# Designed miniproteins, single chains, continued (4), part 79

Each design is a single chain, and the fold is of that chain. pLDDT is the mean over its residues in the fold that is shown.

## One batch from the design tools (miniprotein)

Design m14744
Fold by ESMFold2-Fast:
Structure m14744 (fold): chain A 58 residues (1-58)
Amino acid sequence: MVSAATRAAALNAVRRLRLTETVPAFKGLSEADAAGRLAELLLAQGYTEDEIVKLLSQ
């Protein structure tokens, strides 16, 4: 699991971008579950947690 800071940044991005409505893979997930999956996908793409927080925070 990712840090609380990474999860908070991902949760903000899920809400801002409406990922549970716009991305079929996230449909039916809670915002918290979608945030966790988003963070895991970015880690799988080679991003660090610090980079994820920077990318998803505004």
Scores: mean pLDDT 78

Design m14745
Fold by ESMFold2-Fast:
Parts: sequence; C-alpha cells; structure tokens
Structure m14745 (fold): chain A 83 residues (1-83)
Amino acid sequence: SLPAAEVTPEVVARLARLLAEETGDEGMRELAERLDAAVAAGDEAAVREVSGAVFTRVGALIAARPGEGERAVTERLRELAAA
C-alpha cells in the first residue's frame, strides 16, 4: 500500500484514467470522471466513496490477470508517485 500522503484524490483519478486508457475499461473511466466531479464539488463523502470504488476495481483487475494486472497497476502508481 502507498503512504497516505502520496495518495490524494487527484492521484487516484489519474490512476483510474491511466488504467482505463491501458485496459479499455469503461467502468474505470466512469469512476475517474465521478471522482473529478466530487473533488470539484468539495464533496468529501463522495470523494471517499468513489476513491474506494476505484481501489475495489483495481483489485478486481489484478485478480482477473494476476501477472499483467499487478505489473500495470505497479507501473501506473510509480509514474504517479514520480509526478
């Protein structure tokens, strides 16, 4: 798991968007858009809920493709942490 200080809602939205682009997963793209909207609205409850949904979906993608999914998520998280 990433340190809490490195995981902002904006980073979570970028992760979801990058994974949507890489995998073609429409659900991940929808979650990224919902998270961006919640952040813009200042809705802390929605930010928490949608961020949780992103990580749940990330776990499902890893479970479906253990080697490929783990590599893709790790690479995206590394890119986001470096930015």
Scores: mean pLDDT 74

Design m14746
Fold by ESMFold2-Fast:
Structure m14746 (fold): chain A 84 residues (1-84)
Amino acid sequence: SFDDLQERILERVRSLSPQEQQDLFADLFSVGADQFTPLSSRRALGVLKDRGLISDQEYDELMKMSDDQLRKLVERVWRILGSK
């Protein structure tokens, strides 16, 4: 399910080293992921894929999700990165 996929992605983000979390934050900021728009949220998925946090299959599955579902995922990623 989307909820199960989301939780797996969030656990991968939590498992990153402090340096890897800083690098992810910088990459997400560079694509405007903090704006939580449909376009910036989909660009954030590209960043997650490029950093090996999601597979090509998971990326394709997520790209089919609604804008609201993707925004919620990106907001939860930002919450993890901003709380450390």
Scores: mean pLDDT 84

Design m14747
Fold by ESMFold2-Fast:
Structure m14747 (fold): chain A 98 residues (1-98)
Amino acid sequence: MEKLLEKIRELLEEALELLKKKTRENALKAEMLLGVAVLAASVLLVIAKKDPSTSEEEIKRIEELLELTVRALELARRALETGDFEGAVKELEKLLEE
């Protein structure tokens, strides 16, 4: 589980670096990576909820990561629609701050 959570976090960080390049091409790549991250977190949550040995704390951690990936994907999509890459980068940086 931990290694998959780390992989999802790496996808989020890679998407942020792509968005920082402030081009439509790199924003499209970021959207694709974030789509993969959302799918991976969603599948992991289903597996965790079906496993009775998974703690409530672990389930909550996966739910929080899924919410983070969904919000990041929404930011990338808005950047593509509006051309406001700088605004999307600032919001995503704040979202990734703990």
Scores: mean pLDDT 84

Design m14748
Fold by ESMFold2-Fast:
Structure m14748 (fold): chain A 58 residues (1-58)
Amino acid sequence: MSYEEAVEALSSPDELVRLTAVGVLAQEGEKGRAPLEKALSDPSPRVRAAARHALSTL
């Protein structure tokens, strides 16, 4: 999954797809920070927790 695909996947109605996108963006380092910050506002508590964890590893 590319960076662009991961950013787009954060808008998916599927929670598992959004969780996968958070994992991919975490591997992108600093350029993943802005999309991960958007994921902190996700309606799913699981996605928000994953985004917080990803940001803490940058």
Scores: mean pLDDT 80

Design m14749
Fold by ESMFold2-Fast:
Structure m14749 (fold): chain A 99 residues (1-99)
Amino acid sequence: MTKEELLEDLEEAEREAERLREELLAKGVPEDEAAARALIEALLRVRERRHGPLPEEEKKKKIEEVLKEIKENDPRDPEERTELLRGTFAAWKEELEAQ
């Protein structure tokens, strides 16, 4: 797999996450949860492109499991948690661009 392909997928995932966030907000999901869920779903899509498709049922279970773990393990600051996820994503993208 080329670095260019992975970088393009990460950039697409970031744009996809923004769209998913807006959709979740329209459904009445809190902003912090909507942002986190959108990022997780977008990252999962990139991983599917890299390693092959996952069944929809398995994707939903993984998304819900990760969200539950985030909420239960760090209930004090959901906004900061979302920012950490965004920061990690951006750092990984920057690392790929540097190579």
Scores: mean pLDDT 65

Design m14750
Fold by ESMFold2-Fast:
Structure m14750 (fold): chain A 85 residues (1-85)
Amino acid sequence: MEPVELEKITLTLTGEGLSQEELKEVAEEIAARIHAATGGEVEVEYGPEKAVITVVVPKEKKELAIETARKVAEENKGVKLEVEE
């Protein structure tokens, strides 16, 4: 098996006027769609005012993971997405 270069991406979800449960639902949708699109590992942590999604993907799938997350965030009004690499 060829060694694959892996990239770690941290996605932080916040939202004005959204409940903690609504943020959890959006975070789960992002995680599920990234996993389906990239095959990468996805973990979600929940805070009182934010959800943090940690994604580990092959380097060539990094852009796809970020674009997938942004698309889901755009589909959900009031959600803000921050990307850290």
Scores: mean pLDDT 80

Design m14751
Fold by ESMFold2-Fast:
Structure m14751 (fold): chain A 107 residues (1-107)
Amino acid sequence: SLREEIRKLAERIKELARRIAELEPSLRPLTEEIIRLADKLEEASDEELPALVQELRAKVAELLARARDLARETGSERAKETLRLAAEIAELVSRIAELVNEIQRQK
């Protein structure tokens, strides 16, 4: 089901966000917000999904920008891995957005 696919993607986002928090503790508040939004997606009504996806996209864009800044400033392996994980989260959120659009079209 589309809902089951969203759940799997949300679980992967949470896993990646936790890994980022371990690599870059300064990003923990942002990753915790992303985890909270991913949890809400699993329990949300069809009506709530578009707004939650937009909020998640905004937080992930902020995470990606912060990760890019860290990679540019430090050039460290850890910062580069953080950026790679943040980019993967952004891709997963785009996939969730596509699934949410599909749910909204089914009436």
Scores: mean pLDDT 88

Design m14752
Fold by ESMFold2-Fast:
Structure m14752 (fold): chain A 50 residues (1-50)
Amino acid sequence: MTLDEANEKFGKDPNVQGFEVNGAFVPSGFPARALGIANDAKVTAVHLKV
């Protein structure tokens, strides 16, 4: 799943803090490009709010 797909599926979930993409944390609702990460990079984990 790409970051764009993850934001579409989980970005509106209040319990989702963000995603892990190639070992880097990306906050929910922010595009990968804002953090210098490729938009096509694969999401490897979903981080939930504690």
Scores: mean pLDDT 72

Design m14753
Fold by ESMFold2-Fast:
Structure m14753 (fold): chain A 60 residues (1-60)
Amino acid sequence: GLAERERAARIGAESAARGAEASGGDGQKHYELAKELASKAKNAEEAGMLAVQAMLRAAG
């Protein structure tokens, strides 16, 4: 549902920001990009997938 999608998007964005900071990147920039990508998700599963992809990119 909508709540699950929003929760997954937020958790993913926070994780991407932490990963970027750990890798010496711009955590705020990665947070915004992950949040934007997740906002385009059609459901919770897609939001989670996009968040994971953002985290992997942030980690290198």
Scores: mean pLDDT 67

Design m14754
Fold by ESMFold2-Fast:
Structure m14754 (fold): chain A 61 residues (1-61)
Amino acid sequence: GSEEVARIIGEILRAVGYWLEGKKDEALREMDRAIELAEKHKDKYPELVEFVKRLKEKIES
């Protein structure tokens, strides 16, 4: 169902929130959680895995 996608998006939104507050370490922890969740569903949502990994690289830059 859509439950797994909703959880991944929730982690991404929390990460972006921390990043906008200048809390880079907290943002990266939430991003790692989002990647972990996306990887569990990579067979259904491979583009989501790529997107989350690219977003983490932007936060690190």
Scores: mean pLDDT 83

Design m14755
Fold by ESMFold2-Fast:
Parts: sequence; structure tokens; C-alpha cells
Structure m14755 (fold): chain A 63 residues (1-63)
Amino acid sequence: VKASEAAKEIGKLPGIGPKGMQVAAKGILEGKSEEEIKEELKKLPGVDEETAEKAAKIAKEAQ
């Protein structure tokens, strides 16, 4: 899966928004772990733990 396609899917999740999509895309491109991506997304306002976990899993599959 391409990083841009994964970021687009992540952007469909509630609370992610443009900032969350950028964080996820950067995490994929830099080869960050699923856990690191999850923790960075959890720092964003409006992103709950379940949403961050789902987003990090999509990002991991894109690597």
C-alpha cells in the first residue's frame, strides 16, 4: 500500500483531520513503528485511543 493511500484511509477516521494524516504519512515514510505512530496520533486533540490504534495499524501495513 502506498503511503498516500494509507494516509487517505486514516483521514476517514473520526478526529484525525489533516494534521493526523500528515503525522501518519510522515511515520510511514520514516519507518516509524506502529507504537510510535499510535502515540504521536494520541497527542492530537480529538483522537481517542481506539482511533489512534486503527490508524497506526493501517500505517504499519503501508510500510
Scores: mean pLDDT 77

Design m14756
Fold by ESMFold2-Fast:
Structure m14756 (fold): chain A 80 residues (1-80)
Amino acid sequence: SPQQIKQLMDQAVEHFRAGDIAAADQLIAQVLEMLDLSPEQFGHAVTLRQQAIDHAEAGDHDAALKLMEQLRDFILSQAS
């Protein structure tokens, strides 16, 4: 349901904010499996996901969180 996807994405953002990148990434993977995305939509989500992880691993937590919020907003738009 859209509400369950929202809850999982909100949890992913909180894990990312706490620096638990692995837990956040696992939740994103679960959400992407729940969505019936086109190849183009899936590619966009994967790109945002990878950019957020890359920035977080580089220690650029502000950029990583902004990318995660963009990913969340994109996913929620597809789940509605």
Scores: mean pLDDT 86

Design m14757
Fold by ESMFold2-Fast:
Structure m14757 (fold): chain A 94 residues (1-94)
Amino acid sequence: MDEGLELVREEALRRLREALEAEKAELEAEGIAVPEEAVREALEEGERRLEELLERIRAGELPVGSKEGRERLERELEEIVEEAVRLFRERALA
């Protein structure tokens, strides 16, 4: 189980970084200067939420051994990425 959670962490962090980089590129293409701190803050928040999710799995609060549990994990990972992108946009446009 721990090896599987490390793979989930790696995949989630990759998706998070790709989503933030894509959003940054889109804003820069529109002529918006993106501060490095906006990327850092969004990544830190995403990583924090991901670690909370992984702790819930380790505590047995999310049954990743079931189809329903795996579908819920995927949804929660997508929500973490979406919220990090939302925070990033708010900080970049402030």
Scores: mean pLDDT 80

Design m14758
Fold by ESMFold2-Fast:
Structure m14758 (fold): chain A 80 residues (1-80)
Amino acid sequence: DRKNQLLKEANSLLSKANQLLSDARKYREEADKAYQLSLVDPVKYRDRYNRLTGQASTLLTEAGDYLSRAKQLQKEASRL
């Protein structure tokens, strides 16, 4: 059934988006810790902070793309 296939695909994309959001949250938490450490040792921790914030931003963008596609597939399924 096409409807069930679209819903399964949407659920798969939602699962991927949720994993990316979870990973982004962990990177933001690590970035906050690196920021606090950079106040004591900026030479060691500034690059780590910048890298972690960059990774979090990338993951949030990817999660947004998966969420948008999942919503589109759910709407298509609802019209079948």
Scores: mean pLDDT 88

Design m14759
Fold by ESMFold2-Fast:
Structure m14759 (fold): chain A 98 residues (1-98)
Amino acid sequence: SRDQQRDQIIAVLQQLRAQLQAYLAKETNPESRRFIQNVIESLNDAIAILRETGDIRIAEFSFGAIELSAAVAYKLGILSEDTYNAISTASQKIAEIS
């Protein structure tokens, strides 16, 4: 059902948020910290929208933009491989649910 898909996506976003908060606690680079903080804020917004609307397609589109930004940040050396892999893995899980 759409409610089950919504709840599964919220769980993926919540897990990613927790992982990113843990990475943020260990990160010393100011650019990397700012990027991770911005992703966490975007995840909070996506969770709120999903709870309010149940619109999986809007959430999937929004997360696609986050993943693209993370891929660029990783290639620029702003984002660690572990942090990028966490975001990329969450993106794949959302695509499989949707």
Scores: mean pLDDT 86

Design m14760
Fold by ESMFold2-Fast:
Structure m14760 (fold): chain A 89 residues (1-89)
Amino acid sequence: AMEREVEEARRYLKEVLRRVAAALEAKLRALGEKNKAPEERVAEALASIPGLLEEAVAAIEAMPPEEVLELAREVERDRARIEAMLAAG
């Protein structure tokens, strides 16, 4: 029972992270294309995203069951804000 909820919560959080990473990449590329940020800084930021995503995924996998369930509830509560950020990217 709890083990399944934890597994589903980890999967959900990893999916949210991948969506956030993709939206951030799109926004950074758009800033570069619109000359709103130096190309070198955009390239540095884009290059850092895969490593940050990998670290965040590893943190979710290592997170205690109780903490991952609470984080998943928090993310779900803030889903409207997260969706607004993703739509704005």
Scores: mean pLDDT 79

Design m14761
Fold by ESMFold2-Fast:
Structure m14761 (fold): chain A 69 residues (1-69)
Amino acid sequence: MLTWEELRELVREAAEAFGYRLSEEELETLTIAVMIEMKERGIDMSDREAVEEFLRSEEFRRLLDRVLA
């Protein structure tokens, strides 16, 4: 199971890979949005590979645009 800090770091790295530089507040907001989206999609946060695959997806990119707009 990923800790909150581990998830935040993965989210930060994924956002940076898409060209975003996040403040701490933006990172917190985005990490919460990622958790909600994963829950809605039925993604288990104990499945590290599924979490990482989501963070490489088009859905994550759309979430970035929506949350940071």
Scores: mean pLDDT 81

Design m14762
Fold by ESMFold2-Fast:
Structure m14762 (fold): chain A 90 residues (1-90)
Amino acid sequence: PPSAEVQEALRPKLEEARKEVEANKDLVTKVRKLLELYREYLKIVGPTERQLFELEALERVLEMLEKGASEEELEKFAEEAERELEERLR
C-alpha cells in the first residue's frame, strides 16, 4: 500500500477522476477513464496481485467494448472475473 502522504495527495485526483467517469454516458469512455486512473495509480505504487488482476480484467473489458461486445457479455465476464479473484485471494 502507498504511504499515508501519497494516499492523501492522490485522494483529490482519484475523487475527481471517479466523478468524471460517472459523468460519462458512453460505457467505452467510462472504462477507458477507469483504466487510465488505475494505470496512473499503479505507476506511483507497487501493484499487488489483486491490482494486477483487476488491471488485466479492465483491459479485457475495454477490448471487448471496442469489438462491440454487449452489456450482457460484459456482465458475464465481470461475474466470472469476480469469482476467479475470490478464489485467488483464498
Scores: mean pLDDT 68

Design m14763
Fold by ESMFold2-Fast:
Structure m14763 (fold): chain A 96 residues (1-96)
Amino acid sequence: SLIKQTIEEMKEAGLVTEEEYEELLKLRSAEELLEYVEEKPVEVRLAAEALVLEERGASRDEIAEFEARRLVELGVVSEEEAAAMLAALRAAKARA
């Protein structure tokens, strides 16, 4: 049930095409979803990974830290940029 919910959320967010959505409906586990998105653009892969973590009960802070680390691992941002993004997020949360 959790994997189907994650797939529906990806479709609603516009992260996947109709054809990709049909392929995703054939998957049976979060692990299979993560395997499927390995070949997709970085933004689709990160979004799928974040949704899987959310469905597993991860907090927003844990998801943000995971995404920042993945962006560094994938060469999208530096460690310093990732740290600055997390600091900005925490500051915004404290002011809300």
Scores: mean pLDDT 73

Design m14764
Fold by ESMFold2-Fast:
Structure m14764 (fold): chain A 80 residues (1-80)
Amino acid sequence: SPEERELLAQVEEQLREQAARSTDPRLRRLYQALAEAIRMLRDGVPLADIRAWLDSRLDADQAATVLAQLDGLLESLAAA
């Protein structure tokens, strides 16, 4: 829905701000990767393709963390 897309855009912006404020390079990378995954969702990229992209860009532990955060966000949106 348009409201869900707007909420995702706001979450993306907040994650980019958190990345910019982070002094830890690992945390910056995680916030940036999650923000890009959310942008891809807003652009209509299939979730399977987003997961494959994260696996290609991050190590296994980082990819698992970002995917867990993304799944949590999607579950929260579905419950609202």
Scores: mean pLDDT 80

Design m14765
Fold by ESMFold2-Fast:
Structure m14765 (fold): chain A 72 residues (1-72)
Amino acid sequence: SSEKFLEIAEKVLKEHGIVLTDEQKKELLSIKDRETALVKLYKILVEKYKVPEEEAQKIVSEIARRYAEAEK
């Protein structure tokens, strides 16, 4: 679910000192396709939070992994 995806994303991002705005959370919740949501999150991390591309990719990959495990 989109809600479970956001919950996992927020938890992982908090471990990296990143807190999403309410607008960013709503945007991610509006995206039904998980791959599209991951790409959007990557862009937010790099463009708005200025996270290095390699680190942003690792964060997004960890979120994807935890989400896949939660949906089993």
Scores: mean pLDDT 84

Design m14766
Fold by ESMFold2-Fast:
Structure m14766 (fold): chain A 127 residues (1-127)
Amino acid sequence: KEEVLKEAIKAATDLANASGRLAQLFEEEAERVKDDPEKAEALRNGANHAQALRDIATAVKTKIENDPENAPEIAKEGAELMREHLKRLEEYADKVKDYLSPEAIEALNRVKELADRFEKLVDELAK
């Protein structure tokens, strides 16, 4: 249980960092396509959801560190909130897929990978 707890904290930390990077890349691309207001708005909305993922992952990490006995409940609630924002992020990314840089696509895939890893750790914490 202690090892799984440490892995969950690390996964939340990595997800927060990756989501922050993705938000930055989407904002940079929104500036590049600013003459297309619909695409720029979709990119900024995607960035807002990536930023929300960063904030939720950061909060989950902090709450687990301060209250490790309640880690399963904290992680489950965090995962549910992250799932909603990840779904919206993917919807906005699909709308602007032709404008996404290779770096932004790689960053999005990294966020999806880390979110999946966190979901598996949520299941392990509940055992």
Scores: mean pLDDT 88

Design m14767
Fold by ESMFold2-Fast:
Structure m14767 (fold): chain A 88 residues (1-88)
Amino acid sequence: MEKVEELVSELKKLIDGIKTAIENDDYETLRKLIEQANKKIDELAKAVVEAREKGELTDEQYQEVLDTIIEAEKAISEGIRKLEEKER
């Protein structure tokens, strides 16, 4: 499923961006990336449900999606915590 694979790739890039923004104290970029990552998680969750119902998603692809979402949620939580500490 092309859409699921694309969304996973995009979410992985956002996770890397969030981690980098946290390391660099780039609060403006961090806020934008957290917002984008939350939106991508929602899009990916919907796409995965549809792909699974159509039988177009392998168990391995589904597991990669779950692992990616979990990693994204961890990165977002860490980013939010950092933003709360630097509240303007």
Scores: mean pLDDT 83

Design m14768
Fold by ESMFold2-Fast:
Structure m14768 (fold): chain A 65 residues (1-65)
Amino acid sequence: LSAEQQALLEEAARLALEGRFEEAARLVKQAMDMGASGREIAEHLVSLGVSADTADRLGTLAALL
């Protein structure tokens, strides 16, 4: 992950932990649009304290945006 992708995912993790899933999903989509893979996104979100289930749900929501 690039530094910009990591910054987006750090903010997405914070928003997700606050229950702000739609806002978190928009940042996940930005990371995807920049070329981050779903695996890299999910692994990084889990490393930031997001549950694997929540990380998977955010990826699904982002793909629908």
Scores: mean pLDDT 84

Design m14769
Fold by ESMFold2-Fast:
Structure m14769 (fold): chain A 78 residues (1-78)
Amino acid sequence: SVAEAIKALEEMRKIGLEKIKQNKPLSADEAMDLIRKLSRYVSVDKAMEIVNKMVLAVRNKDEKKLDEIVEEAIAEIK
């Protein structure tokens, strides 16, 4: 459902923000887990695109970019 997809994206936002605050990157295993979870609601290609953007935003400690990525993904689902 759309509501479950939005909830998954909000959970991903929380994970990304936690990693930024802890000064830690998203690991390859963590990124793959997020792709798998999000691919239940969007295409695998779209899930990979979103998560790869998240990995870069977390690496750059860019909380604003992380929020923009999640909000854009939510808008595309609505």
Scores: mean pLDDT 85

Design m14770
Fold by ESMFold2-Fast:
Structure m14770 (fold): chain A 64 residues (1-64)
Amino acid sequence: MELPPLTPEQQAEIDRFLAEMEERLKKESGVELSDEARNALRRTLQGLLANNDKWGLDFLRSRM
């Protein structure tokens, strides 16, 4: 695996963040995330976690 492995907690945080973001975008803009866009965001969040540990994801969540 080229990216560092995610812990179950990190995976749950990413899934929760994506769900919140998708719900917000749908509610505010009527835009739905495609599977491709969701996967791209997931990879971005994995990279962010790798650089900033849980801190980076918590930081993004606090900015929503």
Scores: mean pLDDT 68

Design m14771
Fold by ESMFold2-Fast:
Structure m14771 (fold): chain A 72 residues (1-72)
Amino acid sequence: SASNRRKILELIGRILRLIGEIYDLQLKKQALESSDIPQEVKNQQIQELNEQIKKLEQERKKLLEQLKSIPL
């Protein structure tokens, strides 16, 4: 149905946005790992980034399951 197609497109858009956000956080983590800031501060910020990435990956997984549940 047209309503199902719209719902699918909206979910795809949200998934693509999450992929972009995860990618940006991974780039920030890589930049931070190569920085010369104090090791304790670096480790704390890397841990915070890892937690944010994990949360977004869990949200992406939930949206993918919702997408799979919509009849074509």
Scores: mean pLDDT 87

Design m14772
Fold by ESMFold2-Fast:
Structure m14772 (fold): chain A 109 residues (1-109)
Amino acid sequence: SEVKKEIFEKMDEIEELGKEGLELIKNKAPQEKIMEVLDKIKKTYLDIIDLLSKIAPKEKVEEARAILDREMKRVEDLIKNKAPPEEIAKTFETAYSTVMLKVQDIVDS
C-alpha cells in the first residue's frame, strides 16, 4: 500500500527526530530548542494520523490522536515546569514508545 509506505517513511522521520530530541534533553539544551523538536515530532505524528484515516476506522484514528495529545502534553508540561532532565528524558521516551506502538498496531491490523 502506498499509504502504508508513506506512514513508514514518516515513522522513520519520527525515529530520527526522537533521537535528536532525547539528545537535546540529555545535554540540557535551551527549552526553545527542545520545544522546536517536539513541535516537529507532533506535526509529523499529525501527518501520520491523517494518513491512518485513509486505511483505518475513524474510532482507531481518534484513539491514536487522543494518545498523541495526552503524551505530548505530558512532555511539554515537564519542559515548561523545568523538571529534571532525567524525568523529561524518561517521559519523552515513554511518550515516543506509546504513540509509536499505537501507530504500528493500527497499521498491522
Scores: mean pLDDT 88

Design m14773
Fold by ESMFold2-Fast:
Structure m14773 (fold): chain A 67 residues (1-67)
Amino acid sequence: MEKALEIVARQAARMTGEDPEAILNALREAAKRTGAKTPQEAVKAARDLGLISEEVANAALFVASLL
């Protein structure tokens, strides 16, 4: 899953203009806190915890759907 989170964070950053490392750290933290098993669950958890914006979450979910 780590490699998938890196891809999701990098592409979501490109789409939104946000920092890819900030997105990746938010997704890692959300996955660690919630036990998320898929990139989609990690993104939803990060959004629900307020670690990423709705715009970043929408971009990241789109990217995760292509994996």
Scores: mean pLDDT 86

Design m14774
Fold by ESMFold2-Fast:
Structure m14774 (fold): chain A 97 residues (1-97)
Amino acid sequence: MKGLSRTEQIGDATVTVDALAAEGKAVVRVRLSGFTPEQLAAVKADLERLAAELGATYGVNGDEAFFEVTGLKSVEEAYETAQRIADGVIEAARRAA
């Protein structure tokens, strides 16, 4: 297993991304703190599109979001997928802030 943790401050808002890459699977947990309801709606819309593009299972609960991608060939592919999701999350947050 290979882990990735990123925390980015974007103005008054903070994005935390915690990801785990395992054989066949990437799991990404996102926390969006300090965003307004309007900014959160914009971020969540972009995250839903990102999930659809990657074929990820996607869930949202309040200021938290979850991604799961399965059927990956290796831990390395899972880690690259997790990094791609993390980058997309940070970009979505930067656009909304």
Scores: mean pLDDT 84

Design m14775
Fold by ESMFold2-Fast:
Structure m14775 (fold): chain A 86 residues (1-86)
Amino acid sequence: MEEEELRKKAAEYLQDAARHMGGAARLVPELADEFHDAVLKASEEFRKLYEENPKEAYEFAKKARDTFQSLRDLVEKIKELEEKLK
């Protein structure tokens, strides 16, 4: 993949990661600050990698997206379970 394409894809993955974490924050408002802090820290790390190594930024952003998506999926399952336990 060309460097320009790697940078574009990396930014797209980081945006998707932030969207998943935003979704988790809406489901668990009590943890919204923690979810927002996680996105902020991921964005700071991404910015450093993006300037120094686009390939590492791409791999980091993709992993962040996959991780935050999995966390959101888990939060949704926990909320479904919580409703059944009432």
Scores: mean pLDDT 82

Design m14776
Fold by ESMFold2-Fast:
Structure m14776 (fold): chain A 73 residues (1-73)
Amino acid sequence: SAAALQAQLAEAQAQLDAVQKQIDDISKQIAARKKAGIKMSADEQAELQARMTSLTQQQVALLRQIRALKAAL
């Protein structure tokens, strides 16, 4: 039904918004450390990079899902 598709679209959009916020928060954290002249450790850089990679993969998947749901409506 259209109602079920709209509910799933709303859920996917909420998940996308949460992922985008996390990406923004990490980007701001990196920028703030760079501005402060604080050198990140190799382990900290690796952790942030792994988190960013995971989040960008989730973002791409959610954007594809949202596109498909909108096309089905």
Scores: mean pLDDT 88

Design m14777
Fold by ESMFold2-Fast:
Structure m14777 (fold): chain A 69 residues (1-69)
Amino acid sequence: MEEEAEKLRKEAIQEALDRVAQGADPLTAASEAAKRLYERLVNDLGLPRQEAAEIAAKTAKEALDAIDA
């Protein structure tokens, strides 16, 4: 479960980076990727909503930090 969640987080960060490379707004790209990650964590992995929200929020921040690098 943790390994699958981490894989989904990395995919979400890469998705945000790819969208910004295509000209998307960084905040929009990060928020959309985090929203999709949250939905996958809840619906596919069965994580509690609170835990999924915390992971999604952390992932959005990490995506923004990666875009700024």
Scores: mean pLDDT 82

Design m14778
Fold by ESMFold2-Fast:
Structure m14778 (fold): chain A 96 residues (1-96)
Amino acid sequence: MVKVKIYKVHVNLRGEGWSPEQVRKTAQEIKKIAKDVGAVAISIETYESGEVSVYAAFTSKEQREKFIKAVQDYARSLGWEVEIKEEGEIEVEVFA
């Protein structure tokens, strides 16, 4: 069996006074960033209070770092707060 390392990250974004449509737009843009960087998995939850919670997984540290930077830059452009937690590495056995 081939073992692959998966690099996980959890991101919380929060902005006050944003509309539900802007929260949804933010979630879609983050999902696009994750796809562009090559994320293998993403989960996004949105709240009417202007909060977006993201879990993403990557096959390299470099991809995770690119994702973190892009999300931070995007959040700052909106004036939103961003909290980033690197959730470490897991090994996954892949069936070929």
Scores: mean pLDDT 77

